Designed miniproteins, single chains, continued (3). Designs and how they scored, part 57

Each design is a single chain, and the fold is of that chain. pLDDT is the mean over its residues in the fold that is shown.

## One batch from the design tools (miniprotein)

Design m10089
Fold by ESMFold2-Fast:
Structure m10089 (fold): chain A 72 residues (1-72)
Amino acid sequence: DLIDKLIKKLEELKKKLEEEGKSPEDIMGELSNLVNEYVVSLTDKKVIEELYKYMDEVIKKIKEENNNIIGS
């Protein structure tokens, strides 16, 4: 399943960046860049929709964990 494979790669990248101590902004930036690379190459609307849904969930979790990415 293409969707599962792409989501797994995004999850692995997120874990790697977290292990490296990257900021929430850097993590979101790297994940957004990877999703954009996939979206530019994809023509299947359902796959694109599922990738955006995954990103929305990840972004929400990061924001909840850090209260506000730009807040200190």
Scores: mean pLDDT 75

Design m10090
Fold by ESMFold2-Fast:
Structure m10090 (fold): chain A 100 residues (1-100)
Amino acid sequence: AKELVEQGNKLLGRGDYEGAIKYFEQALSIDPNNSTAWGNLGRAYLRLGEYEKAVEYFEKAFALDSNVGSTFLIDYARAYAGLGEYDKAEELIKKAKELQ
């Protein structure tokens, strides 16, 4: 599972968002409770402009592990801003600043 998340992260960093998604989905097929993989899947969908999917996956990451979910709060806020949900985006940004 760790190796799949690492490979997905490399592709995400290189701009291969579709390739990254495949590796994160494979990681989640092995361990559906991998909060980091859910958060990274959300980040990949955010980069594709798929804001509703990004929100859904960030929520899964946060529900499984709030400490891990907190590392995605800024990207989670960006996804809500993409949906026009600016009040929710501001709330998440404030929460992220409080946790730094």
Scores: mean pLDDT 85

Design m10091
Fold by ESMFold2-Fast:
Structure m10091 (fold): chain A 75 residues (1-75)
Amino acid sequence: MEEARELLVKGAEYLWEGKYDEAIEYFQKAIEIDPNNADAYALLGLAYRKKGEVEKAEEWFQKALEIDPNNPLAR
């Protein structure tokens, strides 16, 4: 749990820097540790949206909402 949160924070730092591929890598690692972490799926969706891959972003946001329908990052 704590380790997955650290990966999400690091991924978010890369996302803020415009390093979308690095952000995606860290969010994917967070999902591997905690596959029920809706925030990780939502952040992965945001990273793909920032890359212009809108269809992939929508798939990841949908996955986040399937895990947590009230997730504020995915809606």
Scores: mean pLDDT 81

Design m10092
Fold by ESMFold2-Fast:
Structure m10092 (fold): chain A 79 residues (1-79)
Amino acid sequence: KKEDLEKGEELYKEGEEAEKQGKYGEAAAKYAEAAYYYKKAGDMKKAEEAYEKAREAALKALKDPEDVKILEEYSKKVE
């Protein structure tokens, strides 16, 4: 449980860093992974927040073809 929470926090921070760099595709993927680990840890509020961040970043990525490709590559690795 604690390991899952820590991994979620690391991934969420990586998502924030990617978002600051304008890499919305990478940010969306990182936030989605963070949400998965938050859910696994039982923190539903953080999981919902991370899912919303992933969705917002994904919508921004869709406006840039380069970011769309990054998002697609990460989507394949998450599954």
Scores: mean pLDDT 76

Design m10093
Fold by ESMFold2-Fast:
Structure m10093 (fold): chain A 81 residues (1-81)
Amino acid sequence: SEVRGRVRELLEEAVAAYKAGNREEAIKLLEEAYQYVADHVENPEVRQRVMQLLSEAIRKIKEGSSVEDVEALLEEAVETL
């Protein structure tokens, strides 16, 4: 899916930013992914679940959670798409 591919790209960029210590860029990329999902994911149950996972990942980054915890949420988001 074109939608899944674009979301995956944004999430991989967000993880790379977080690993590099760029928290603000990681959050920005996840917010861009959130908006992209809101606009392009047609299945409402899939859309709601992915948006919830992205919101949780943003919160975890803001709280200083491990890269591994954030990656697990984002992997689940991609698998849900």
Scores: mean pLDDT 89

Design m10094
Fold by ESMFold2-Fast:
Structure m10094 (fold): chain A 63 residues (1-63)
Amino acid sequence: SMEAAKKAAELAREGALAAGASERGAQTVGDMARKEALDGLSDEEAIKAGERARESALRNAKL
């Protein structure tokens, strides 16, 4: 749904910002997560994908 896609985008954007991305970079990451969610993920899968993107961004910041 649009709601789940929005939530996935917000989670991905927050992760990117926490990892030190610029606002522009974080917005791009969020937009990509939203598109992925709309391209066939269930609402649950969309939210989990957003959470995984956030976690991945934090891991990359530590590397």
Scores: mean pLDDT 73

Design m10095
Fold by ESMFold2-Fast:
Structure m10095 (fold): chain A 57 residues (1-57)
Amino acid sequence: MVEKMVETTKRLLEEGFDSDVAIESVSTAAKRLPEDASLQELYEEAKKIAEELVKKR
């Protein structure tokens, strides 16, 4: 899971999300998904959370 979290965080940062939003989104997504979740599943969930966090600010 940790390696997938690092890669997902990098992708969100490359897309222009702030580091605090990227880290919080990936951590939250990892808690919602099973340990064996794919990188793509983690990315999709984290991106959804990141977009929701940006809208609330």
Scores: mean pLDDT 79

Design m10096
Fold by ESMFold2-Fast:
Structure m10096 (fold): chain A 91 residues (1-91)
Amino acid sequence: GLARLRVYAIGPDGEVTELGSVVMPEAEARALLAGLPHNAVGAELLQEKLGFAPENVGQILSADLITDPELRALYEKAAPDALVVVALEPL
């Protein structure tokens, strides 16, 4: 199956902004997510506001850690002080 990785920026006041999404094979999306650290604040906000399960949310710490060019471009849209998280949605 396919999955969508949605990229969100969370501002210092807790505002959530969708930066975009990338569609890929679900196995690749889950492997990518498993390589990302957990962020409790980001996971809680996405669960409360958008209904994502916490296990499907991961933090992007740096553009340099992202090998996928589309996902990296989405990360680079975020403000420097924003918390950037990805959420996995099975299709």
Scores: mean pLDDT 83

Design m10097
Fold by ESMFold2-Fast:
Order: structure tokens, then C-alpha cells, then sequence
Structure m10097 (fold): chain A 66 residues (1-66)
């Protein structure tokens, strides 16, 4: 599943950006991950990745004072 692999790749990039203090870049990667996650055919896999992406988004926004 190309969408699953792309979503996972974008989440990994977001996690790396967060660890480097690149919070705006992390948000951009989370947004890409959410776009790909919405394309995943398996509802359980989709919901799991959306949940993970939203947690990273919340963390990045908190670091930016949003």
C-alpha cells in the first residue's frame, strides 16, 4: 500500500524534525502524513496513523506556543 508507506515516511520525517527543534517543518510533515493516511484503505490502519499524526501535531504546536 503506497499510501501507508508514504504516511509512515512522512511521520518518521516529522519525528526527526521535532527531535531537531524544527517545529514548523514537523507540522508540514504531519500535514503530509494526514493527507496520505486519508488514502489508506484499511480503516484500522488509517485511524491509527491519523491518531499518531495528531499527537505529533499537538506536540509541535505546543512547542511553538500555539
Amino acid sequence: DVALERARGALQAAKLALSNGDYEKAIKYVEKALEYARQIPDPAERERLVSEANKLLEEAKKKLGL
Scores: mean pLDDT 84

Design m10098
Fold by ESMFold2-Fast:
Structure m10098 (fold): chain A 81 residues (1-81)
Amino acid sequence: MLFSEEDIKAHAEQTRKWLEENLPEASEEQKEKIVELERKALELLAEAARAKAAGDEKKAAELLEKARELAEEAERLLEEL
């Protein structure tokens, strides 16, 4: 599996800590939005991996596209901080 629920939670906590250390002037709302977008992207990647393992290539592709869009939004918000 690409990511477990435990891995996703750990990543969210690491991202929050990194933002606090490197962008302390950013609002808590902005930091939490970035963390939430990254968490949702990882959840979609995990679902895409499961869909692919089940032989549902079309669903896997759709989930990967959604994950990419959320990751790109998180990156844009991070660059604006």
Scores: mean pLDDT 79

Design m10099
Fold by ESMFold2-Fast:
Structure m10099 (fold): chain A 114 residues (1-114)
Amino acid sequence: RPEEILGAITAATLRGATEAIRAVVEDKMPLDEAIKRGVEAARKTAEDLVASGRVTPEQAEEALKIAEPIVRKAAEASYENGVDAAQKVANEMLRKVAEELGVEAPELDLTAPP
């Protein structure tokens, strides 16, 4: 269902983007390593949703394919222009995904705390 897929995309994106941004701004990791860390966090989130029975493996795989580009763009934005820019990019990309799925977009808070 569109709402289940969007929920999985949102969860994977939130965890992945938060970890990638932390790697860039707090840990001062190279951008490529920060992206890898964020993508791994997103993948683990998708796996946890399958293990908990909230989504099917197929839904998790589809959600991850959508979340990975958002995590990458958020990491790039945080590296160039800081956390606020990353949050705007992630929310804009997620809003577009929600529009394509015909459901209401959630808002991500990537600035919440250390």
Scores: mean pLDDT 81

Design m10100
Fold by ESMFold2-Fast:
Structure m10100 (fold): chain A 90 residues (1-90)
Amino acid sequence: SEEEKEEYNKRLAEGNVAAVEDLYEKAKKMVEEAKKSGKKLAKQALEAAEGTYKGAEKMAEVSKENEEAVKKLKELGEEAKKLAEEIKKL
């Protein structure tokens, strides 16, 4: 049914948001660890933050029919860009 297709697509979009949220939390933790370790993890933290915002942009394209998911993914991408800029200053 159309309702089943809509529910499936909604769950898929929600899963994409959750996956990027997980990447963001991991990137945020790595950035904080890099700050505490005097730059020892700076490269890995930068790669994690950049991977997160690129992933958010890609998942927003994949989830484009779900406006709420696109909004959340774009917000996560912007927050991940801020993490990348913070680590670049170390």
Scores: mean pLDDT 85

Design m10101
Fold by ESMFold2-Fast:
Structure m10101 (fold): chain A 65 residues (1-65)
Amino acid sequence: SEEAKRLKELVEKGMTLADAVRYALERGEITLQQLRDLIDKREEMGELTPEQVAEARAALAEYEA
């Protein structure tokens, strides 16, 4: 929940969802696993479009490769 609020704050400040994901990962604020779970949860809650989910998942995959 705190991690979800942080991501929402970054997006509201003008970051894309993908940029917010990268920012949190690069600073070690949120782990790759936590971000994946948060994206899935927000998709289920109807807070993200399918296009936003796909873009965020693609960004997460870059860090796993």
Scores: mean pLDDT 79

Design m10102
Fold by ESMFold2-Fast:
Structure m10102 (fold): chain A 75 residues (1-75)
Amino acid sequence: PEEQFLKIFNQAVEAYSRKFKKTYEPEALNKLYEYLLNRGRSRDLMFYILEQLASLPQSKITSEDVENVIQEVES
């Protein structure tokens, strides 16, 4: 169900935020969540993208950062 995936997504984002000291703009999270829904709610893809975002030097993750990582994944 979508509710289950949303819960997993929110828990994963919170864990990565704490571990890597990142903050995520609401627009960035909305963009990532929508992308994951369109890709069949893949948890592996979710963790892969969160890992890529965690590797970025900036502490604040924007929708542009999410867009750039998605473009790299789709290449």
Scores: mean pLDDT 85

Design m10103
Fold by ESMFold2-Fast:
Structure m10103 (fold): chain A 67 residues (1-67)
Amino acid sequence: MPREELMRESEETMFRIGVAVTLNAYKTGSLSKEEAIELLREIAEKAEAAGLEEAAEYAREAVEELE
C-alpha cells in the first residue's frame, strides 16, 4: 500500500484519539464543557486543514453532542 495512505490512517487515528481523550477529560471533570468544545473545534479545524475528513467530522459531531 502507498505510504501516503498509511500516513493518512495514522493521522486520522491520532486526531480521533485526541477527540476521545478530550471527551473523556470532560466526563471525568478534568475539562469544563467550554474548554472541551474549544479543543474539539481546534481538532476539527486542524483535521480539515490536513484533509482528514473522517476525523474532522468526528470532532464536529462531538462538539454538537456537547452543545
Scores: mean pLDDT 79

Design m10104
Fold by ESMFold2-Fast:
Structure m10104 (fold): chain A 93 residues (1-93)
Amino acid sequence: MEELKRRFHEEVASTVKNMLLSLAKLSPEEKKEMEELIRRLAEAVLEKAEKEGNEKAKEYAKKALEDKDLEKAIEYVAHAIGELMADELASWL
């Protein structure tokens, strides 16, 4: 039920966040590439969230675009992806 959806969101968000954070620590050039990747990903997630009417994912994606700290932007993008994935899982139930 709700607990499964919440746990699924937590697992997806944690996995995506850890993966992206590991990439951000490699080098200054890779960090700059990661900043651009996160910006583009946040924009894509925002567009998808708006089309699907997912308000939580939309809010997280907007926060990712506004935050100047790469690690926080990564965390917000991961949560936005988690919300979209959890909502899609719920649509199959």
Scores: mean pLDDT 77

Design m10105
Fold by ESMFold2-Fast:
Structure m10105 (fold): chain A 56 residues (1-56)
Amino acid sequence: GPAEELGRQAGRLYREGRVEEAVELLRRAGDTFAAEGQPAAGRTARHEADRLAKEL
């Protein structure tokens, strides 16, 4: 779904060294998962975004 697509795009951006953009998409994925009724997946995406943000 839309949240999983945002997660895949974030992974691609991270591999390309575009870490700031990857963090932004992971945060959007987290919000989208929550809106889709998947709060656990949303929290996982937000935790991953916070982890990557520490690399900035």
Scores: mean pLDDT 85

Design m10106
Fold by ESMFold2-Fast:
Structure m10106 (fold): chain A 89 residues (1-89)
Amino acid sequence: EVETKVLTPEDVKDNPEIKKKAEQSLERQKKFDTAKKNGDYETLIKLLEERLKRAQEILDKSPFPVIQKDAKEAIEELNKEIEEARKKL
């Protein structure tokens, strides 16, 4: 029998894998914030394009329609952010 437990944020704080992923996301966000703060829109665009590549990989690799839809929405949002950053160049 399968026991399902709903994980809270507190339950995952001491999980090293989830903690590492959260730290990696935070580091990427810091790079984003630094580039934006310095007016380095070229670096900001490159970071957005890397996110776009990851979203496209998820779309290509996932057989699940729900995940594909989420990836497509992320791609549209990232393309919009890239256009806004390019306007500031």
Scores: mean pLDDT 72

Design m10107
Fold by ESMFold2-Fast:
Structure m10107 (fold): chain A 76 residues (1-76)
Amino acid sequence: MPVLSAEVNETLREIGQAILAGDVEKAEELLRKALTELGKGEKAEEVIERVRELVEQGDYLGAVNVAGSAIQEAYS
């Protein structure tokens, strides 16, 4: 299985905590930075929009899963 680097794992943890805390602005900033650093900056806006929609619906776990999947795909 692909192993995430310590830096990527730390970023995923921070994004997850921001989403679960309802700090969507921080989650968006961290997610945009992570995807840009992984060479997938063009996907950042689409992923951020989906995360925002899920948080607005109260689906925080869905939002965390979408963010995590996008970063894992970018890392692969």
Scores: mean pLDDT 77

Design m10108
Fold by ESMFold2-Fast:
Structure m10108 (fold): chain A 72 residues (1-72)
Amino acid sequence: MIDEIAEEVAKITGVDPEKIRRILEEAVAQGLTPEQIAIRVANFLLEEEGVTIDQASEAAKKVYERLRAAAA
């Protein structure tokens, strides 16, 4: 699940999937909601990796959708 989300975000943004996986694992371990995890990933992509707002938004939506599906 987390690995699949990381690969999908990497495909959208060109960011290293290992970095994305680490952020996802840490956020999940902290007990964050799907919304909070999506926001954290978007902020990481925008601030640390310098991706566009459009790419970060698309990636955040993908993270949210997949985590919501897994939580149901």
Scores: mean pLDDT 83

Design m10109
Fold by ESMFold2-Fast:
Structure m10109 (fold): chain A 55 residues (1-55)
Amino acid sequence: SSMLEKAKETAEKVKKEMSKEEAILVLRIGIQEARERGDEELAKYLEELLKEVEE
């Protein structure tokens, strides 16, 4: 699967198995890595997930 598909699978695990603080840290790292690679689609997806987790 594409990196975006794998990121969606990882996000589902993060929601189910990680604490809110751990999820935020993982998502922030993922956003940074996506931006460094110029993967704007992945970065935007992870930013939306971060907002949902912070609710």
Scores: mean pLDDT 75

Design m10110
Fold by ESMFold2-Fast:
Formats: C-alpha cells, sequence, structure tokens
Structure m10110 (fold): chain A 57 residues (1-57)
C-alpha cells in the first residue's frame, strides 16, 4: 500500500543516515520498527535492506 511504502521509505532514510554516522543502535531500532510496522512484500524487502545495512557496519 502507499502508506506502507511511505513508512518503509521513511524508516530506510533514517537508517541510512544513521549508518553513515556509524550509529549501529539507530539502525537496529529502524529494523525493529520495520518488523513491527511493515508487512507483506514491502516489509520483507525493507527488513532485507536493513539487515544488509547492519551487516555492512
Amino acid sequence: SMEQEELAEKILKSAREAAKQGNLVAVQVGLEEAKKLLSGEIGEKTIAELEKLLASL
């Protein structure tokens, strides 16, 4: 849904900025939010992107 896509984009944007600063905890919080708030294909893709971001830190 459009709401899920907007929420996913917001979570990813915040997590990417946190990752640029080396803020592992903030990226982990973003992952927790994605797991709680997102569902279906959007949720799966967003969680995978966040897991990949964490693995790169």
Scores: mean pLDDT 85

Design m10111
Fold by ESMFold2-Fast:
Structure m10111 (fold): chain A 68 residues (1-68)
Amino acid sequence: SEEAQRHLERGRELLAQGKFEEAVEHYKKAIELDPNNAEAHFELARSYAALGQNAEAAKWGKKAIELS
């Protein structure tokens, strides 16, 4: 949980810097540590959308809604 939160925070910092690929990796780690974290799934979807990976964005966004 604490480790998952650290990965979420790092992902947000990377997004603010426009480092979308690195943000994706941190959000994936947050989900590995806490699979039911809706916020991590939403942030992963947003990051994929920023990369133009619309199919991945839709996939992870759907999972986030299911967890909410």
Scores: mean pLDDT 86

Design m10112
Fold by ESMFold2-Fast:
Structure m10112 (fold): chain A 93 residues (1-93)
Amino acid sequence: SMLTEDQIKEFKEIFSQFDKDGDGYLSAKELVAFIGVFLRTMGQNPTEEQLQEFADKVIREADVDGDGRISFEEFLTMMSSKMTEDIRLVFTK
């Protein structure tokens, strides 16, 4: 995977900060904020438009229930499977 075990632990803690309901899922709005923190931790400086595009892709590809909410496991699965291409398309020209 593209993420180290230590990074996964850190991002899970950050995910929990945005998971206000404690149910293990983020809404689309919370996901945008979470991805912003995630990418800045990885040395990226995305615009709000880039964050929204990336969040929309994550929801579209990982939200199997169609309820507009993403679990941490769904996020990690998407990131490990398609992260390189999605990050490249949004943040590297």
Scores: mean pLDDT 68

Design m10114
Fold by ESMFold2-Fast:
Structure m10114 (fold): chain A 55 residues (1-55)
Amino acid sequence: METIAEKRAAALEVLQNEFGLTPEEALSLLDKLEDKIKNMTIEEAVELVREYVKS
């Protein structure tokens, strides 16, 4: 079951481990993207945050 909490947890891990964001920075970004993430799979949410940071 893919809850919003699971999607946020996966994206948070990627933002911190791959991009070196602080927990505060990562959570702020996830809050901005929450409306998109809630309608996505975990994989789609992870790719969205990767693209957003790279842009």
Scores: mean pLDDT 80

Design m10115
Fold by ESMFold2-Fast:
Structure m10115 (fold): chain A 71 residues (1-71)
Amino acid sequence: AEEYIKKGEEAYKKGDYETAIKYYEKALEQSKTKEQKIRALKGLAKAHAALGDGYGYAKAIEELKKLGVEV
């Protein structure tokens, strides 16, 4: 999960939000801890927001709320 979170962050910094989403999704699939899932979901939320994808953003926020994240 950590490798894909890092690759997602690198893609996001380059403005490649579609690639960032792919890496964060892979990170989420490989996540074994609550902390890893939260980091991947936060990455998905920001990347979808950057693309103007309100539905993808909302889905990521709903999953974060299920994990007890209030923001």
Scores: mean pLDDT 82

Design m10116
Fold by ESMFold2-Fast:
Structure m10116 (fold): chain A 81 residues (1-81)
Amino acid sequence: MEVEELERKAEEARREAERLRREGEELERKAKELEEQGKLDEEAKEQAKELLRRAIELYAESGLYLMLSSSYRIAAESLKK
């Protein structure tokens, strides 16, 4: 397997992890805003719970991509020597 391909895949996975983390942070921010509104509005409270659940899923997926990136990097280093 080509070392450059593994290094590229490692970098792509790392960038994807960062993108997913940022999306999760945005959803978490929106959820906190809706929670403040949800003190007066039950529908906003339910929306906040849904966004928090989605943010947690994005954070978990980001973690998996970080692990994948590390695995590709280790494989690339193994092929360099």
Scores: mean pLDDT 81

Design m10117
Fold by ESMFold2-Fast:
Parts: structure tokens; C-alpha cells; sequence
Structure m10117 (fold): chain A 55 residues (1-55)
């Protein structure tokens, strides 16, 4: 589910980013999800992976 994808991504962020970077990434992710309410779990995962890659 989308919730499971988000939780997995949050765990990855906690290992790789500072608290400030994690908060910024979560805000950006929240904005993207609101703009894309019909996004599939696969699309959410792909976008979150790209966000993490950009760092």
C-alpha cells in the first residue's frame, strides 16, 4: 500500500539524512502526494526513490 511505501521510505531517510533534510524531504513528499492523489503505490515509490537519489 502507499502507507507501507511511505513508512519504508521514512526508515531509509532516517538512516541517510539529517533531521533537517528528512523534514524537508517529508514536506516535499507530502506536497507531491497532495498534487497526485491518484498515484499508484509504484508511482509513489519511484518518485520517492528519485527524491532520495537527488539528495
Amino acid sequence: SIDDVVLAFMAELARTLSPEQMLAAMREAGAWLKANPDASPEEVRAWLEELLRRG
Scores: mean pLDDT 74

Design m10118
Fold by ESMFold2-Fast:
Structure m10118 (fold): chain A 68 residues (1-68)
Amino acid sequence: MEPRASVRKVSDDVLLVEAAAPSREEAIEAGRRAVEEAGYVPTRIEVLREEEVDGLVLVELRVEAVPA
């Protein structure tokens, strides 16, 4: 299954990211990549929530980022 991530802008320097992947590390990486694809450079990533569902790890990330 391909990792999935969605990005929502909360403020000029903060993004909220939801990501899902087979592992925590892969989910965080998918979230980081989605932020970069949205035109930002992540400077800090904080895991707000982590949940395991049917062999997938779902994470909610608070990402501090600057425009690329």
Scores: mean pLDDT 81

Design m10119
Fold by ESMFold2-Fast:
Structure m10119 (fold): chain A 64 residues (1-64)
Amino acid sequence: SLLEAAEGALRGAELALEEGSAAMAGVSKHGAQDVLARGPDEEARRLAEEAIRLAEEALKKSGV
């Protein structure tokens, strides 16, 4: 489901931020962007937007 996909992206982004992994951050950001593209589930959208923010923070920490 979109909610499960969004939860997965958020979990991945949190781990990427903790580990400073650009590769994990990229995967999580892509997954979250796909959730946002698939339609307006308000909870899935909220989680996906948070995942993108954390993934971008992880990318900044990794220097990419």
Scores: mean pLDDT 79

Design m10120
Fold by ESMFold2-Fast:
Structure m10120 (fold): chain A 58 residues (1-58)
Amino acid sequence: SMEEQEKLGEEVEREAVRLVLEGRYEEAIALLKEASKQLTGEIKENLEKGVEDVEALK
């Protein structure tokens, strides 16, 4: 369901933020990329934008 996708997207974003705060940029990017393959629509687009944002921090 969309609600389940939103919850998964939020959890993945929180985990990616923790990885970024630890300086683990490549792991955060990999997590966001893999999760985006399992999601659709706006949630997928948000995670793909997250990849671009983290890449810009390296």
Scores: mean pLDDT 83

Design m10121
Fold by ESMFold2-Fast:
Structure m10121 (fold): chain A 67 residues (1-67)
Amino acid sequence: MKKYTIKKEFDVNKMSGDEAIQKAIEEAKKKYPNAKSIEARLISKGHTFEEVKKSKKLIVEATVTVE
């Protein structure tokens, strides 16, 4: 099976971490409609939500598995 990694950046002031993860999964599905599985995780530039707000970035990494 082939694996592809997609990295997406979102504005922390416009959406929650969970919303960013869901949006990254949706975009990955659009790019790889025949994906067997898609897993997404939040990679923040801070250790707390307040630190993430100061950086203004929510980074989500989506791993797509294709047959």
Scores: mean pLDDT 71

Design m10122
Fold by ESMFold2-Fast:
Structure m10122 (fold): chain A 58 residues (1-58)
Amino acid sequence: MEEELRKRLAELDEKAKTLKGEKQRQVFDALAAAGRALSAGDLEAAERHLEEAEKIIQ
């Protein structure tokens, strides 16, 4: 699961680079939170933040 979440984070980061302004900032904030959660071993929080980023992108 952690490996899958890490790959998902990287893919969303690439998508976020195509966004502009406030929307890009909101996605990067969510991805940063997901990265911190992954580093802390909090897979549930990481999943939640990745879902937030996906919602903003779409």
Scores: mean pLDDT 81

Design m10123
Fold by ESMFold2-Fast:
Structure m10123 (fold): chain A 59 residues (1-59)
Amino acid sequence: MEKLVEILVDKYGLSREEAEKIVKLAKEGNIEEAAELLVKESGISKETAEKIAKAINEL
């Protein structure tokens, strides 16, 4: 979990609290909600956010 949080903070400019929420949602299998939050906080595309959320869930 910690490593994924650091990647989101460093690569996408998220706060630690935001990254932790996204990782938790993705790990719970809530890919759509995790992707939506990632889009809102980082401004990346929904397609990219969904790929990231799915990758977190698979780890």
Scores: mean pLDDT 79

Design m10124
Fold by ESMFold2-Fast:
Structure m10124 (fold): chain A 61 residues (1-61)
Amino acid sequence: SEKKKRIEHLKERAKLLKERAEQLREEGKKSTPEQAKELEKIVKMLEELAEQTEELAKQLE
């Protein structure tokens, strides 16, 4: 069942994206205000990508 493996990979990818976003948000707390602003933009992009990835996994179920 390649479909089940694809769903599993998408869920794992979404999890890794969320973990990376959280790590970058924590790094932002230790950064300059300018760097923190840039990191927050990346964090939001990663969170949106994770959400889209989870929705794709749901559509395949």
Scores: mean pLDDT 85

Design m10125
Fold by ESMFold2-Fast:
Structure m10125 (fold): chain A 55 residues (1-55)
Amino acid sequence: MSGEELAEKGLEAIRAGDFETGEKYGVLALLQGNEEGVARLGEEMRRRKEELAKL
């Protein structure tokens, strides 16, 4: 898988509430050199956690 595909899978996992899988894909995307994808994953995880905290 490309770093871009790994970042996309991570984003999908985080949006589904699976932060563990999202973090795992983030590490894999970083190892493939997708620093921008990792930044997007971190931002989405932060936003999703804030949404859950409001419930």
Scores: mean pLDDT 78

Design m10126
Fold by ESMFold2-Fast:
Structure m10126 (fold): chain A 93 residues (1-93)
Amino acid sequence: SLLDEAIKALQEALDAVRNGDYERAIEAFRKALELLEKALQESTDPEVQKLLTRAIGAVREALRAVRNGDREGAIKAMQEALKLVQEAKEKQK
């Protein structure tokens, strides 16, 4: 599913940030954004749409933090994005 692929991409991005591999992190962020935006466009549930919109925002904040050298800010934003996508998946059974 798109959300399972997004969770995998976000986990990969988080691991990359923790390991200082920012090139891999940025690529994984881009993949996660593409998957989340597609999931948002395919969603018909307003609560799922709200969670996915917030998750997309959190991934964009993580990408911004990485570009600014804010490793801790990136990790925090990524953890929030993962939580929101997992909540969206639970609602989209």
Scores: mean pLDDT 87

